Designed miniproteins, single chains. Designs and how they scored, part 32

Each design is a single chain, and the fold is of that chain. pLDDT is the mean over its residues in the fold that is shown.

## One batch from the design tools (miniprotein)

Design m1084
Fold by ESMFold2-Fast:
Structure m1084 (fold): chain A 112 residues (1-112)
Amino acid sequence: ADVLIKELEAQLARLRELAEKGDLEAEEDARVVAVALRLAREGKIQEALDAEVALALGRMVASIKIQEGEPRLLALAEGYETAAKAAEKLGLEETAAALREGAERLKAAAEE
């Protein structure tokens, strides 16, 4: 638990620094990692790990879509939607909500 909390704190700090510089991807990842960190601090270690795995799944799907020629922000939005559906099936309601909201914001940014 302590090691996981320290790693999530470090990850969140890095993502927030990138988000402050205008990285929209880092901003949305930071929102999901913040949920994972809070769950870990509440002793919900498995739910925190599942949130990290869901985010990793979303990033993997996005990477495949980018390789297929999709615009980066749209590919990330699709990855986040896939991750949100996976999180929802696992009963991770707060993680799923953060991923769905992230997908909508990334999709809106891609349409600008």
Scores: mean pLDDT 87

Design m1085
Fold by ESMFold2-Fast:
Structure m1085 (fold): chain A 68 residues (1-68)
Amino acid sequence: MENDFSDYSMEELKRLVAFEARLLIEKYPEYAEEARKLVDEINAAKTKEEAIAKVKEFIAFTQKVREE
């Protein structure tokens, strides 16, 4: 599995996560608070490395939600 987020800019990572979170919240509103918290953590990231780590946490969260 190749998760190469290093090729993404910090702005691109934040934009992708915001879009995915919006779709997730529309389909699973019970997870809205957790999704927003993860988006806020990514938006608060000061380095690309921090943003990538938080994006990976968000992806893991969305995968768990989609298995329900």
Scores: mean pLDDT 77

Design m1086
Fold by ESMFold2-Fast:
Structure m1086 (fold): chain A 81 residues (1-81)
Amino acid sequence: ALSEEQREEALKLLEEALEALKAGDRKKATDYLSRLINFLESIGAHDLANEALAALLYLQVDKDEKKAIELLERLKERIES
């Protein structure tokens, strides 16, 4: 399980990515998603990092912003639990 501090940092990065996506700022969203993935990997949260990576791939490869947002909202619920 994530520590309180790790959860707070992950949620901060995730919320920044979600806000950027909802604003149509793909570059800012990919920057924050990359930071989130790197952070989660650095703390050993590999399952959560893989879910963030899946959202990034939907955004970059499939150009499916709606699916990326859905996956990130689901990831947020998992981190908050």
Scores: mean pLDDT 87

Design m1087
Fold by ESMFold2-Fast:
Structure m1087 (fold): chain A 81 residues (1-81)
Amino acid sequence: SLEEMVKKLLEEAEKIYEKALESGDEEVLREALLELEEIRGLLEIIRALARKIGDERALKLADEALEKIEELIKELEELLS
C-alpha cells in the first residue's frame, strides 16, 4: 500500500540520518544528505499518486513524512555549513 511505502521510506530516512550523525564524518554526512533528497523525491511522487487516487490517509502520511524529511535535510545542511 502507499501507506506502507511512506512508512518504509520514513524509517529508512531516520536510519540514514542517525547513522550519519553517529559517524560525524563529513563524507558520510554529504552522502546522507543526497540519500535524504532521493527519499524526499520518492515521497513527493507517492503524495502525487495518493492525491490522484483519493487515498486521503496515504496523502496525510506523505505530507507528515515530507515535513520530517525537510527537517532532517535542514539539520544536515546546517552541520555542513
Scores: mean pLDDT 88

Design m1088
Fold by ESMFold2-Fast:
Structure m1088 (fold): chain A 96 residues (1-96)
Amino acid sequence: MTPEERERALKALRGAMAAGAIVALKEGMPEEKILEEANTYMSEEAKEAIKKGIEYVDDEEVRELAEKAAELEREGAPLEEIEELYLKLLEHIEKL
């Protein structure tokens, strides 16, 4: 694995954590519960991604990307396609 491939995978993972938080909030899960679970089980980088997802949940593109990724994951779409959406989500959040 090249350093570039590893960096991409870590960014996709952070995007996945942000997307999960956004979907959970939209489904009515309290922010406090999401943060409590993150603090118990997640790395610092994952917790920061979750916090950013919560911060930008009201952004339309952020919500659309998170929902589309969740839908593809439920449908069993190829991992590469799902990771592309997570990367786009993280990139969009980083620009906000």
Scores: mean pLDDT 78

Design m1089
Fold by ESMFold2-Fast:
Structure m1089 (fold): chain A 59 residues (1-59)
Amino acid sequence: SRAFGLALAARDLGLSVEQVRELVELYRRDREAGERFAAELGLSPAQARGIVEAVEKLS
């Protein structure tokens, strides 16, 4: 289910599964680092939060 959630988020955002996985792991461990990584991917803080919440809900 987690792998499915990561794949869905990656497809919908035009990102790789590895980028979404790294974002979720980094955000959960260090929110500021996760938000900085999201910004590098072209995502707002709100989008980063929504992605993490959606992946966790699908897991």
Scores: mean pLDDT 78

Design m1090
Fold by ESMFold2-Fast:
Structure m1090 (fold): chain A 72 residues (1-72)
Amino acid sequence: MRTGSVVVTKEDTEESIRHLAEAFRKLGAKEVTVKVDGKTVATLPASDVEGIVKAVMEALSQNDSAVVVGTF
């Protein structure tokens, strides 16, 4: 199974996270996982762009960074 990951920080915006989620969907990702300090905090279908944005922004409200992982 192929994965791709991107580190996001408090410098990222809702718009930049939406573009990232759309990029994973266009590349054929099946699901997107949001991780903080190596722990999974959310797993969402890659088609749920707004859910991914919400999960990432929630993680970044409480943490300095998160890792967004697309699974293909």
Scores: mean pLDDT 82

Design m1091
Fold by ESMFold2-Fast:
Structure m1091 (fold): chain A 95 residues (1-95)
Amino acid sequence: MKEVTIKAKVLSKEQLKNAIRDLLKYAEKVTVTLNGKTYELTKDSTDEQIDEIVKDVKPGDEVEFRVLTKDENIKKVIAAVRLHLEVLSVEIKDV
């Protein structure tokens, strides 16, 4: 298991939603920090919960994802964010 911390710049609300959906395919747990609020998501999280998180997001906002994932999924997790958002930094830690 690894914890992957990704900081990214939001390009659009829809791209942020797509990044979160793709992260949840490969992550055991995703902690999203956005506009001073922190949210915890899992594979069982609903589109309604994702909509609530992204409700007030604006282009240029910074988001931090703290992703708990299996070692085999690290590259997929990073790719999920990179495909939809401007990645600013990535840090990987053993858990």
Scores: mean pLDDT 87

Design m1092
Fold by ESMFold2-Fast:
Structure m1092 (fold): chain A 89 residues (1-89)
Amino acid sequence: MSKEEFDVEVDIALAEIYIALLQKTARLAEKNGDTEVAELARKTIDEAQSLVDEARKALEAGDYETARELVQKAIDLLKEGGKKIDELM
């Protein structure tokens, strides 16, 4: 595969790892009755997953610039959401 395609796939994998970690955080928050943390985590997961799905479609279409922009936006949202959750815990 091209370097551009490879770099996007690596960033998508990183975003998917962050989503998985945040999903675990959401489940723990729900179990502990931390509704604010759970709601923020779920919203962040949904928004990031949508961006990752759009990035994959752009990647499949050969639009590497759009794919990079979308996956970077997903990673930024996941990092911001994670920081806000950490501040609430």
Scores: mean pLDDT 87

Design m1093
Fold by ESMFold2-Fast:
Structure m1093 (fold): chain A 74 residues (1-74)
Amino acid sequence: MELRERIERAIQRAEEVLEKAKSNGDEKLYKEAQRILDELRWLLENLDTVPEELARARIDYAEGRIEELEKKLK
């Protein structure tokens, strides 16, 4: 499933952001990355229960947030 692959990829990206934020001592970025990671893990676990349209909207939003956090870590 394409959507599941997107979520798994987003989880990996969020984990990388979390690790970098922790290394940099950026508590604000760390908390935001952790929240995104928790939301993505919940979505992955409940993907078969969530309407596909809502799941797509949630992953699109999460990907955008991750991208913003990645920019702040440069």
Scores: mean pLDDT 83

Design m1094
Fold by ESMFold2-Fast:
Structure m1094 (fold): chain A 75 residues (1-75)
Amino acid sequence: SMKELREKARRVAEIAEEVARELGLEVLMLSSFPHNGKIILLLAVKGSREQRRRAEEEIKRRLKEEGIDAIVTVG
């Protein structure tokens, strides 16, 4: 349902914020929203390419552990 997708999108945003905080990354932009039955996460952080990749991998790992499917982009 749309309610369940919105709740999952909010949880995806929470996980992204937690990961950025734990890695010491400044968040420039964070958007998490349902689109065509999927969740899209767009995260922009101030950091190196390596730091962005590490954040993306950690976000994806935590989402997998919670059984949440999302398209994750970290820029």
Scores: mean pLDDT 90

Design m1095
Fold by ESMFold2-Fast:
Structure m1095 (fold): chain A 60 residues (1-60)
Amino acid sequence: SMAEIRASIARLMRRYFELFNTAKANKNDPAKYAEIMAEMDEVLRQISRLNTQLAALEQA
């Protein structure tokens, strides 16, 4: 349902901000910083996919 997709997006957005704070804490560790940034990119891809799905349902 659209409500479930919105709930999933909200959960992923919270995860993104958690990772953002973790990245800031690890800014002096290049390897760990890069790993966290890669995970943040994956979360953004998931949010983008869900937003596309939500938009398609809103047009129906």
Scores: mean pLDDT 87

Design m1096
Fold by ESMFold2-Fast:
Structure m1096 (fold): chain A 101 residues (1-101)
Amino acid sequence: KEMKKKGLERLKKLADELRKETYEKLKEYVPEKEAKREAELRVLALEIEFLGLMQKAPENVTEEDIDKIIEQALKNTDATYRKLVEQLQAAWERIEKVNKE
């Protein structure tokens, strides 16, 4: 219970760091709006992975268990981000088809 709250606090800090790092790296290569959008999608991917692992974790999780959950969530973030981008692209293609009707 208390350890899960500490895990959520650590997630918030990691999300802020990931958002900043992603934006700073991308702002040289893409428009600002696109850099911000990609940063938010990566943060969403991290949050999805972390919350999924925390949901499966027992109530008596240790700090070491939280560390492993964070490590695994970060490792899975890129794959989940790619899936989110594909889903958004599919949604846009669906909207474009409706607009042609």
Scores: mean pLDDT 81

Design m1097
Fold by ESMFold2-Fast:
Parts: sequence; C-alpha cells; structure tokens
Structure m1097 (fold): chain A 89 residues (1-89)
Amino acid sequence: SQTQNIYIHSVASTNLSQSSMNTAGQIAQDYSDTTGGIAIAISTPSSQAIDAATSAATGLQQSQITDAQIKGNTAQISDITITIIDDPS
C-alpha cells in the first residue's frame, strides 16, 4: 500500500486577509504539485474547518488531477498521513 499525504496549511483567523489566504493557497498548490498529494489552506484548525477545507480541496484539485491519479489516490485513502502547517502571518 501507499501512504497518501494530505498537507493542511493553517492560517490564523486573527491574521486572515485575502493576501494571506492567497499565499497559503499558493503554498498548498506547490505541495500538491511537488508531492502528488492533497494540500489545502484553512483559516482555523477546527474539525469543521478541516472538513470544509478537505471537501473544497477535493473539488479544487479535480481539474489538476488526472482520472488515473484520482483513482490511485482514492484506492490508497485508507493510508492517509495528515500534516498541518501553521502560517504565522
């Protein structure tokens, strides 16, 4: 089996700005492009925010992930490693 990495880039809600979220989104995209995993940006590290961001990331990555990559990712989803990256901005 293969481990599917999910990278969550967390932006503090007190520092939330469009610029900060754009930067977090670009970092998440770079992680996705580099690792072949799922990367998402969130404004708060709550379970609700993580669930919402995961759903959004799945939708957002659909145009960038080929059908073969999506199927491979789905088949390996039971072996998920989640990495949370805090954005101090």
Scores: mean pLDDT 44

Design m1098
Fold by ESMFold2-Fast:
Structure m1098 (fold): chain A 90 residues (1-90)
Amino acid sequence: SAARAAQLRAEMERGLREMEEVFRALVILSQAFDYLHSHNDIEGAVQMALERLAPLSEEARERALNIMEKLAENSGDEKELELIRKLREA
């Protein structure tokens, strides 16, 4: 069915866009971690991350936060964990 083929294509394209949003969120959170470490400014890092994450879907933001939280836990970086906590509370 042509309709079924078009539906499957649309679903694949949506999945690719969702993955792109997750990658964008990961880049933003990585930049926020870099800012935090360079400036020792958690409030500035939170503000920057929230502003840049705002255009992205809630699902993409949550998936990226979960990934970055696991990385921070693995590194034992208490400042990165505090940043993630503040971003979740916002």
Scores: mean pLDDT 87

Design m1099
Fold by ESMFold2-Fast:
Structure m1099 (fold): chain A 67 residues (1-67)
Amino acid sequence: SEAAKEAAERTLVRLYLEGRISPEQAAAAGRFISENTDPEAVREFLLSLGWSEEQAEEVVRAIEEAL
């Protein structure tokens, strides 16, 4: 859903501005989420890119709360 994409993108921007993720991590995550907002798929994708469970969970939670 568009609300889930917006919530995820807002979370990615916040994590980036806080210095918690790289620009490359933010870009890759944003591209994936533009096509797929399934929480389980997003979690698995982010973990496959080397994201920490804590970082991935913040994005997934934002998506779940917007669904």
Scores: mean pLDDT 85

Design m1100
Fold by ESMFold2-Fast:
Structure m1100 (fold): chain A 117 residues (1-117)
Amino acid sequence: SKEEAEKRRKQIEAARELAILLFRAFIEKLTGDKEIAEEAAELYRNGDVEGLDALLRKYLTPEQLEELERVAALLEELLAEPDPARREALLAELVERLGLEPEEVAELRRLLEEAHA
């Protein structure tokens, strides 16, 4: 139905914006550089997979790339988790791992609620 399609589209958009927010924050934490984080977020937003891979390989160590893959897996688990209590535990782990500011946590919660609506 049109209503189900529109609901699914909004859920996908919320999940995408959540992924971009977390990715940007994590790259800023790993590199200490806001400009690199913004460039990485723009490449991710535009679906430039090759440009993103090249940027990450240039600025991240192999160990940091493995940590990025672990954070990505945790995000996929968070987005798929139907239980609110388990989602809160997964969210708390992501907040701790990424060192998110309160304002970023509030936006993350909003996007997560939209993704599970």
Scores: mean pLDDT 81

Design m1101
Fold by ESMFold2-Fast:
Structure m1101 (fold): chain A 85 residues (1-85)
Amino acid sequence: GADTAAAVLAESVRAALELLTGVPVSEAAAAVERFRERAREIARAAGAELEVEASIEGDTVRLRIRVTADGATLEVEVEVPLAPA
């Protein structure tokens, strides 16, 4: 339900901040893919569905994370600062 979706979303946001903050722009694409895999593991462990849209805009990663559990859907946008090239 909504509580499961909220918990998965919160843990996914934490993982994004841990994996992406301060990553060099040259490594950002690889770091985003590592985040996608980690987010899928988090969602799978909770029995939730997860979608991630990611764009790299200069020295920032913009993420849209959408989580669905038992028909409840929650979405958040997160901007994560990268290290400049």
Scores: mean pLDDT 85

Design m1102
Fold by ESMFold2-Fast:
Structure m1102 (fold): chain A 96 residues (1-96)
Amino acid sequence: SAAALKEKAAVGIRLDPSLSKEEMLQMQRDILALAEEAGIRVLAIAVSFKTGQILVATATMAEAEELGKLIVEHHPGARFVGVVPVSLETVEALAE
């Protein structure tokens, strides 16, 4: 619904398992640049080097869905997992 699209959300991205830690950190930087260019508000970003996943929290679910699509279009090895609504507490935990 339109109301749900205004809620804070996180997008999950599965990375190519062949990526090094340095390549994952570069992808984090590229994601932040893509978000800035698209006017998407990133509240927090977390990278799991063990599982090869990135979680990006955005101000709205609509921004999370748009960012997820932009990431997989610019990074062919990345896979969109999904978008879920998140609490402020979850966003604050990711930012630490």
Scores: mean pLDDT 78

Design m1103
Fold by ESMFold2-Fast:
Structure m1103 (fold): chain A 92 residues (1-92)
Amino acid sequence: SREKELIAAKAAALVIRLEKLGVEREDALKLAMDAAPSLTEEEIEKTRRELEKEIKEKYEENKKNGETADTGNKEIGYLDKALEDLLKELEE
């Protein structure tokens, strides 16, 4: 269902954000599963891989247009925005 896909995307986005903050993947997955108890670890990991691919593709597109941010603190802000934009698209 679309609702389940949206919940999975939000859980996966949480894992990606937590890993960028230095949280270990196992702990990030546990937090995501706590937020979305209807999902399996495998469903969250699959959606995480798909979101990472989409974010990477959007990052490379922005880099071609000269809109790339410097590596470091600005990278976290870019990823946060990219995840928010992707989640909004999935709500439709």
Scores: mean pLDDT 70

Design m1104
Fold by ESMFold2-Fast:
Structure m1104 (fold): chain A 94 residues (1-94)
Amino acid sequence: MLEEMHRLAEAFLRRADRNGDGRVTAEELEALAEEAGLSREEITELLWLLALADRNGDGTVSIEELHEALEWLAEHDPELAKRIVEALRRANEA
């Protein structure tokens, strides 16, 4: 599970990172998720994950910060982690 979560998150973040700087904004993530056809609920959950990962509050998230947030969710909220994995899988297929 955890390795799959990391790979899916990395693939999604790379697609959202249009400028190639290794960081993604909430706007970039939301735009890609909408293009991928995710539901409002799935997009909201992804935005909550991004907010959790944004430790310094600068509005951007690195792959490393995203991995840390996913590991935390898998331990403390496994149902939300499962839903996020499903959303990321769908987004990567689009």
Scores: mean pLDDT 76

Design m1105
Fold by ESMFold2-Fast:
Order: sequence, then structure tokens, then C-alpha cells
Structure m1105 (fold): chain A 66 residues (1-66)
Amino acid sequence: LSPEVRAAIRRVAEGLGETYGVDPEKIEEALTAVLRGEMSIGEAAKKAGVPASTVSTAVRALRRAA
């Protein structure tokens, strides 16, 4: 992943962690895995503890930042 996408992932993970009361590192790992093609949106949502629609929206926004 590009440095710009990595920075955007961290920023999004921090915001979602605050919103859902979840560790931002778990969200960052899940979003990174989806963007690398290592994990589905549904699997990432389960692992991060956030809704699948939220992961889908975040991934779409992060792909635009690339």
C-alpha cells in the first residue's frame, strides 16, 4: 500500500475506533487486509467489531485516496 493510503487507513481507524469503542489497531489491521485482498469485507467487519456497511464505505473511500 502507498504511504498516503496507510496514513488514510490510520486516520479512518482512529475515527471508527472512537465511534464504535473499538481498538483502532484492530480496525487498521482489518481495513489493510481488505485493501490487500487478504480478507473479505464481512470477515474484516467481524474481526474489527464494526458493521460490514461501515467497512465497505471506508474501503471505498480509502481506494479513492490511492
Scores: mean pLDDT 82

Design m1106
Fold by ESMFold2-Fast:
Structure m1106 (fold): chain A 83 residues (1-83)
Amino acid sequence: SMEQLIEEGNRILERIKEVVPEELAKQIEEEVSRFIKEVEKDPNSMKTIVSMFAVTASLSEAMLAVPESTPLAQELGRVLNAL
């Protein structure tokens, strides 16, 4: 369900926040929150598509800055793409 995917995404996000710098953690959290909000309004809108690109960019920054975040970043991307 959508609720279970959101809960799973939030659990992965908390794990990412433990391994990345605080500023990057805030950026990822803000982009993920924006994406979830747009998906809840209309999963097929241009705003939802654009917000997913922003999430993907922030997760890519995390993987480049902190390579050990890669499995978590990829898992979060997969969970959010299933929404």
Scores: mean pLDDT 87

Design m1107
Fold by ESMFold2-Fast:
Formats: C-alpha cells, sequence, structure tokens
Structure m1107 (fold): chain A 107 residues (1-107)
C-alpha cells in the first residue's frame, strides 16, 4: 500500500542517518587512535537499529502487514551493512525471529 511504502521510506532514512552518524564517529575514533573503533561503533549502531525496530513494532502493532514489511527492510539493510560481525549476526537473527512470529500471527 501507499502507507506501507511511506513507512518503509521513513525507516530507511532513519537507518541511513544512524549509519552515517556511526561512520563519522568511527573516523573520529580512528583519528584519535582508539583500538577496535569499528567494533564499538557497530555495537552502538546495532542498539540504535534495535530501538528503531521496537518503536516500529509498537507503533504498527495493529498493522501486521506494515510491521512485517518494515522489519524485512530493516533486516535487508542490516544484512548488507553488518553481515559477518557478531553484533550484526545477533541483530539479524532477532529480526528474522520477529518477522517469523508476525508472519505466523498474520496467517
Amino acid sequence: SAQTQKVIEEVRREIERILREGEEVKKRLEELGVENAEEGVIGRESVEVMGLANRVLEKYKDDLEISIAVLREIKRIVERRFAGNPHGEVLIADLEARIKELEEELK
């Protein structure tokens, strides 16, 4: 639906903001000689994305189709950005479990 697409676009913009801010923090920490800057930033980004997912689920709790579509988009972006990182793998698994639960509820 048009509403679903608008919500997906809003969520995509918010994730892009989280990732952009994370990249700037990473560069600054690397310039300061902080070891494992990338790991720390990915951990922070994963927490922020999880918070976004929780807010979406609460806001659209009565619209399972929107909730599922949005979580699938979040998962797609997270898989692209964080695949192979331990924090990313945990987040991907959690998102997949939540999507499955909502899909079973919709059927």
Scores: mean pLDDT 82

Design m1108
Fold by ESMFold2-Fast:
Structure m1108 (fold): chain A 100 residues (1-100)
Amino acid sequence: SSSLEEKAKELEERLEELTEEAREVVRQWDAGKLSPEEVLARLRELHEELQELKEEYDELNKQGIDKKKAERIEKLLNEADRELMRLYMALRDAGVEVEL
């Protein structure tokens, strides 16, 4: 249905925005505009948002979302997970205690 397709598109857009926000956090940290503690706070917020988006994806799958749309969303979820994992590892390498 159009409603299901619209929800899928909104989820795709939110995942792309989350990935870009994670990249922006890295850029601001590299520029000395964020402390490691502020980066950790941002990582926690982005991690919580990603968990919510994963739950929304599970609901769309239960509603019978198109396979091609599902594959696209899974790729975007994996990209977001990868960027947050990179940020997590960078914080640990910087000696920050990380709890998610």
Scores: mean pLDDT 87

Design m1109
Fold by ESMFold2-Fast:
Structure m1109 (fold): chain A 87 residues (1-87)
Amino acid sequence: LGLTDEVLEEIVDAIRDITYAVTRIALKPKVAAGEVTPEQADRIAEAEGNARKYETAIKLGIGDVKKLEENARKYREELERIQAEIA
């Protein structure tokens, strides 16, 4: 198997984009109900997508695991902050 780091990075970027899209779709009913603003939904989707990207990079063994764990944690903490604003 000849996957380069470049190809693996494209895969984790695709996971980010898919996670973003799925999260936005899942939040549409809450936005329509006025429970979440469109801006909050976008921020949630971006944070979820980025967290998933770094978590996937860790599983694939690409990059500095400590830095990837720190980045994943930062985006998960951002999600907690946004959810606290809504709750």
Scores: mean pLDDT 83

Design m1110
Fold by ESMFold2-Fast:
Structure m1110 (fold): chain A 94 residues (1-94)
Amino acid sequence: SETIERIIEELEAAKELLEEAKRYREEGDERKAVQKETAAVLHLVAAVIEAKLNKMDPELIEKLERLTREVARLAGEDPEKAIEKVEEAIEELK
């Protein structure tokens, strides 16, 4: 429960950073967008580490690792899909 709550906090932080990154891209500030996208991916990596250290279900760990890879790929190319994937992961954990 407490571990799931910490994982959700990391995912929510990643979502907020991706939403900020999207706004910076819309404003033409690619440098700030990339900084926020990088920070978002680091929060997803933190969620994976939290799950592994607390020996959570292997299916959950694999899902978080897959989410991290997809967000890293999509953040610059399709910001809306990146945000949606993080939102879906949050809802599945609640």
Scores: mean pLDDT 90

Design m1111
Fold by ESMFold2-Fast:
Structure m1111 (fold): chain A 85 residues (1-85)
Amino acid sequence: MSPTEKKILEKLLGAISENGGSLTEEELKKLIEEIAKELGVSPSTVRKIVEKAIEEGIIIKEVDENGEVIYKANLEKLQQEGLAA
């Protein structure tokens, strides 16, 4: 994993934790734009890393009881990848 990819994942996981364990689609979109500005990369680059994390099972994409898309951290997978603190 590149240093930039690691920083993006750490910021995503931190934001999920700070927001009570999940992010909505709108919160994720806003966070992607903020991370992109902080790291000097495009929002599409951040989005690709998020999509890869979902495919690898590091981030879980679910639909909640109200029909909203939410994103959570997979703690078991984080331990396997060495990203759990």
Scores: mean pLDDT 78

Design m1112
Fold by ESMFold2-Fast:
Parts: C-alpha cells; structure tokens; sequence
Structure m1112 (fold): chain A 86 residues (1-86)
C-alpha cells in the first residue's frame, strides 16, 4: 500500500532523521545514495528552508520506503520491516 500526507517540514524532518538512524536503513537524497549523517543534514536543511513537506510511505513484504519532499529536495529512506518489528 502507498499513502501520502502533508506534514510540517520540522515533523517530516524528525521522521526522516529517526528512520535514517535505524540499522540497515538505506538513504538517498535527490536520488543519490548518501550516508545517514548526510541524510540527517539534508533533513535539517529541509526543515529550515520549508514550512511543509509531503511524506509518501510505500509498503513491501520486506521493507518500508519513506519519501520526504519539500521544494526541490527529496529524502528517501528504505527500512527493513524486521528492524521495525523489534
């Protein structure tokens, strides 16, 4: 399933930062693979520069993909379901 919601950019950025810190998370900024530290920095810039962001969540059997978009910035975080199950 896929869901899209508009959130305050600060809240969307905190979500992206939390997800990027999960072990096994794969992160991309504007389609380019980056480190978790770079994704966190991009999320902080997004929150500083924008009031609102769109968050799209896509579900697969093995993973969840979160896309946070504001203006020309897109942060994608792919998280294994096993990491979220505890």
Amino acid sequence: ATSTVTLPAAEAAELAKALARIPGAEVRVNGKPVSAEEAIAAAERLAAEHAEAEVTVSEDADRLTFRVRAGETEIEVEVPRAALAG
Scores: mean pLDDT 82

Design m1113
Fold by ESMFold2-Fast:
Structure m1113 (fold): chain A 85 residues (1-85)
Amino acid sequence: SAALDSAIATLEEMLDVLRKSTDPAEQQRAIDGTLTYLDKVAERLPEIKSVLEQAKGKLEAARAAGNVDEAIATLEELISYLRSL
C-alpha cells in the first residue's frame, strides 16, 4: 500500500530526529509533529485506527513526562507493527 509505505517513511524520519537530536525543543517539535501526523494516517488507514490511537496515547504520555526514550520506543513499536502489515 502506497499509504502504508508513506506512513512508515514519515515515521522513520521523525524517529531519526528523536534519536539524533540533543535539543529538547527539537525533540518536542518532532513528538508534536508525530501526534498530528498519526491523525492523518488514521484517516487514510481507518482499519488500524485503534492501534494508532493507542500509540498516540503513549506518545502524549511520554511528551507530558519529558520521556524521549519512551517516545522513541513507542515509534519503534508502531513502525515494526506497520512493517508487519
Scores: mean pLDDT 88

Design m1114
Fold by ESMFold2-Fast:
Order: sequence, then structure tokens, then C-alpha cells
Structure m1114 (fold): chain A 75 residues (1-75)
Amino acid sequence: DRRNAQIYARFDDYLQRAYDAGGITQAQRDQIADIFRDYIRNGTDDSTLRDRLAAIVGPAAANALVAAFRTIRRR
């Protein structure tokens, strides 16, 4: 699906910028990317998504990632 490929590319760019800025580790980037792919394919409630992300990066960063996921999905 071309639309899903574009959504993944936009999110990969977002994560690459965060990694290059030193905000996340490579392991965190890989885990976040897997969660994002699951979110796009299967759907997930915001609370479940936030909890999964908070386990990796903490609650404040998880809230920012949920907002980013929603913004990228709407584009």
C-alpha cells in the first residue's frame, strides 16, 4: 500500500532526526518503529500505545510520540 509506505517513511525520518540529535538510542528507535508499524497495521487505543511507549522512553516522551504518531497518520 503506497499510503502506508509514505506513512512509514515519514515516521522513519522523524525517528532518524531524534536519533541523530541524541534523544534516543538505536535500540529505542527500533522498538518504537516496531510499535508504530503494529499501530498502523492493527490499530491500538491511545492508552495502550502510551503504556507500550512509556515502558521504553518514559511517560513524558511517550506522550510526545503518541502525538507524533497521530499527526503522521493524519497527513
Scores: mean pLDDT 74

Design m1115
Fold by ESMFold2-Fast:
Structure m1115 (fold): chain A 64 residues (1-64)
Amino acid sequence: MSIEELLEELKKVFEQISPHLSDEDREMLQGTIDQLEQLAEKQPDDERVKAGVEALVEQLKEML
């Protein structure tokens, strides 16, 4: 997947889990996702940003 597709996947997983997360966890994760999204928009081919998005996707999937 491209980084944009990974970010969309991350957002979708987060949106599905978000109503079931604590308010604190939701806000912290949303902030992290927003920062990664902004970094990806500036550097869409940055391997470090892509790895960060992939790590968050895996982390959120573990919460399912």
Scores: mean pLDDT 77

Design m1116
Fold by ESMFold2-Fast:
Structure m1116 (fold): chain A 90 residues (1-90)
Amino acid sequence: SELEERVRRLAEEMAQAVADMAAGRLAPAEARARIEAAGREMARLAEEAIRAGVPEEEVERILREGEELFRRRVAELDPEALRAAMAEAG
């Protein structure tokens, strides 16, 4: 499905921003901006899909799968490196 593919790509983009931040390749503020932008785009796509007649249950499943993909990719990162990068963002 188009929604499933787009949500998956956004989840991967969010995970990549976190990974790049943890590796020092991306400033924490820029990583946050990308994650927030991707989250807003996911919400917009979900609303469009519901308006187009996709069942809410299907939209919720797709969003849940995207969130799980994001969490799985982030879980592969070093928690201490991620925490250090996030501390620099505050």
Scores: mean pLDDT 81

Design m1117
Fold by ESMFold2-Fast:
Structure m1117 (fold): chain A 100 residues (1-100)
Amino acid sequence: SSELLKELYDKFNLIREETVEKLQNDPSVSEEEREEAIKLLDEFLERVGKAIEEALKNGEDVLEAAERAAEEHLARAPEKFREILREFAERVLEALREVL
C-alpha cells in the first residue's frame, strides 16, 4: 500500500500544481482569492488523503471513502470557490480510479 499511496500522492500533487498555475495565470482572480482557493485545495487533499489511508488500513472501499470526503469538503466550501473545487475534485477522483 505504501507504493500505491506514493503514486496517488504524486498524481494529486501534479493536479494541485497545474490548478495553482492556472490560478496564478488568471488575471480575474485576486491575490487574496488565489491564496484562499489554494488553501481549500490543500485542505481537500488532506481530507481525501486521510480517508484513503484509513480505508486502506481498515479494508474498506477506498473510492467510496474518498468520494464521501470530497462531497463533505465541497458542501462546506464557500460558494465562490465551489466550481474550481468541483473540477479539482473530479480530477483527483479520476486519478484515484486509474490507480485502483
Scores: mean pLDDT 87

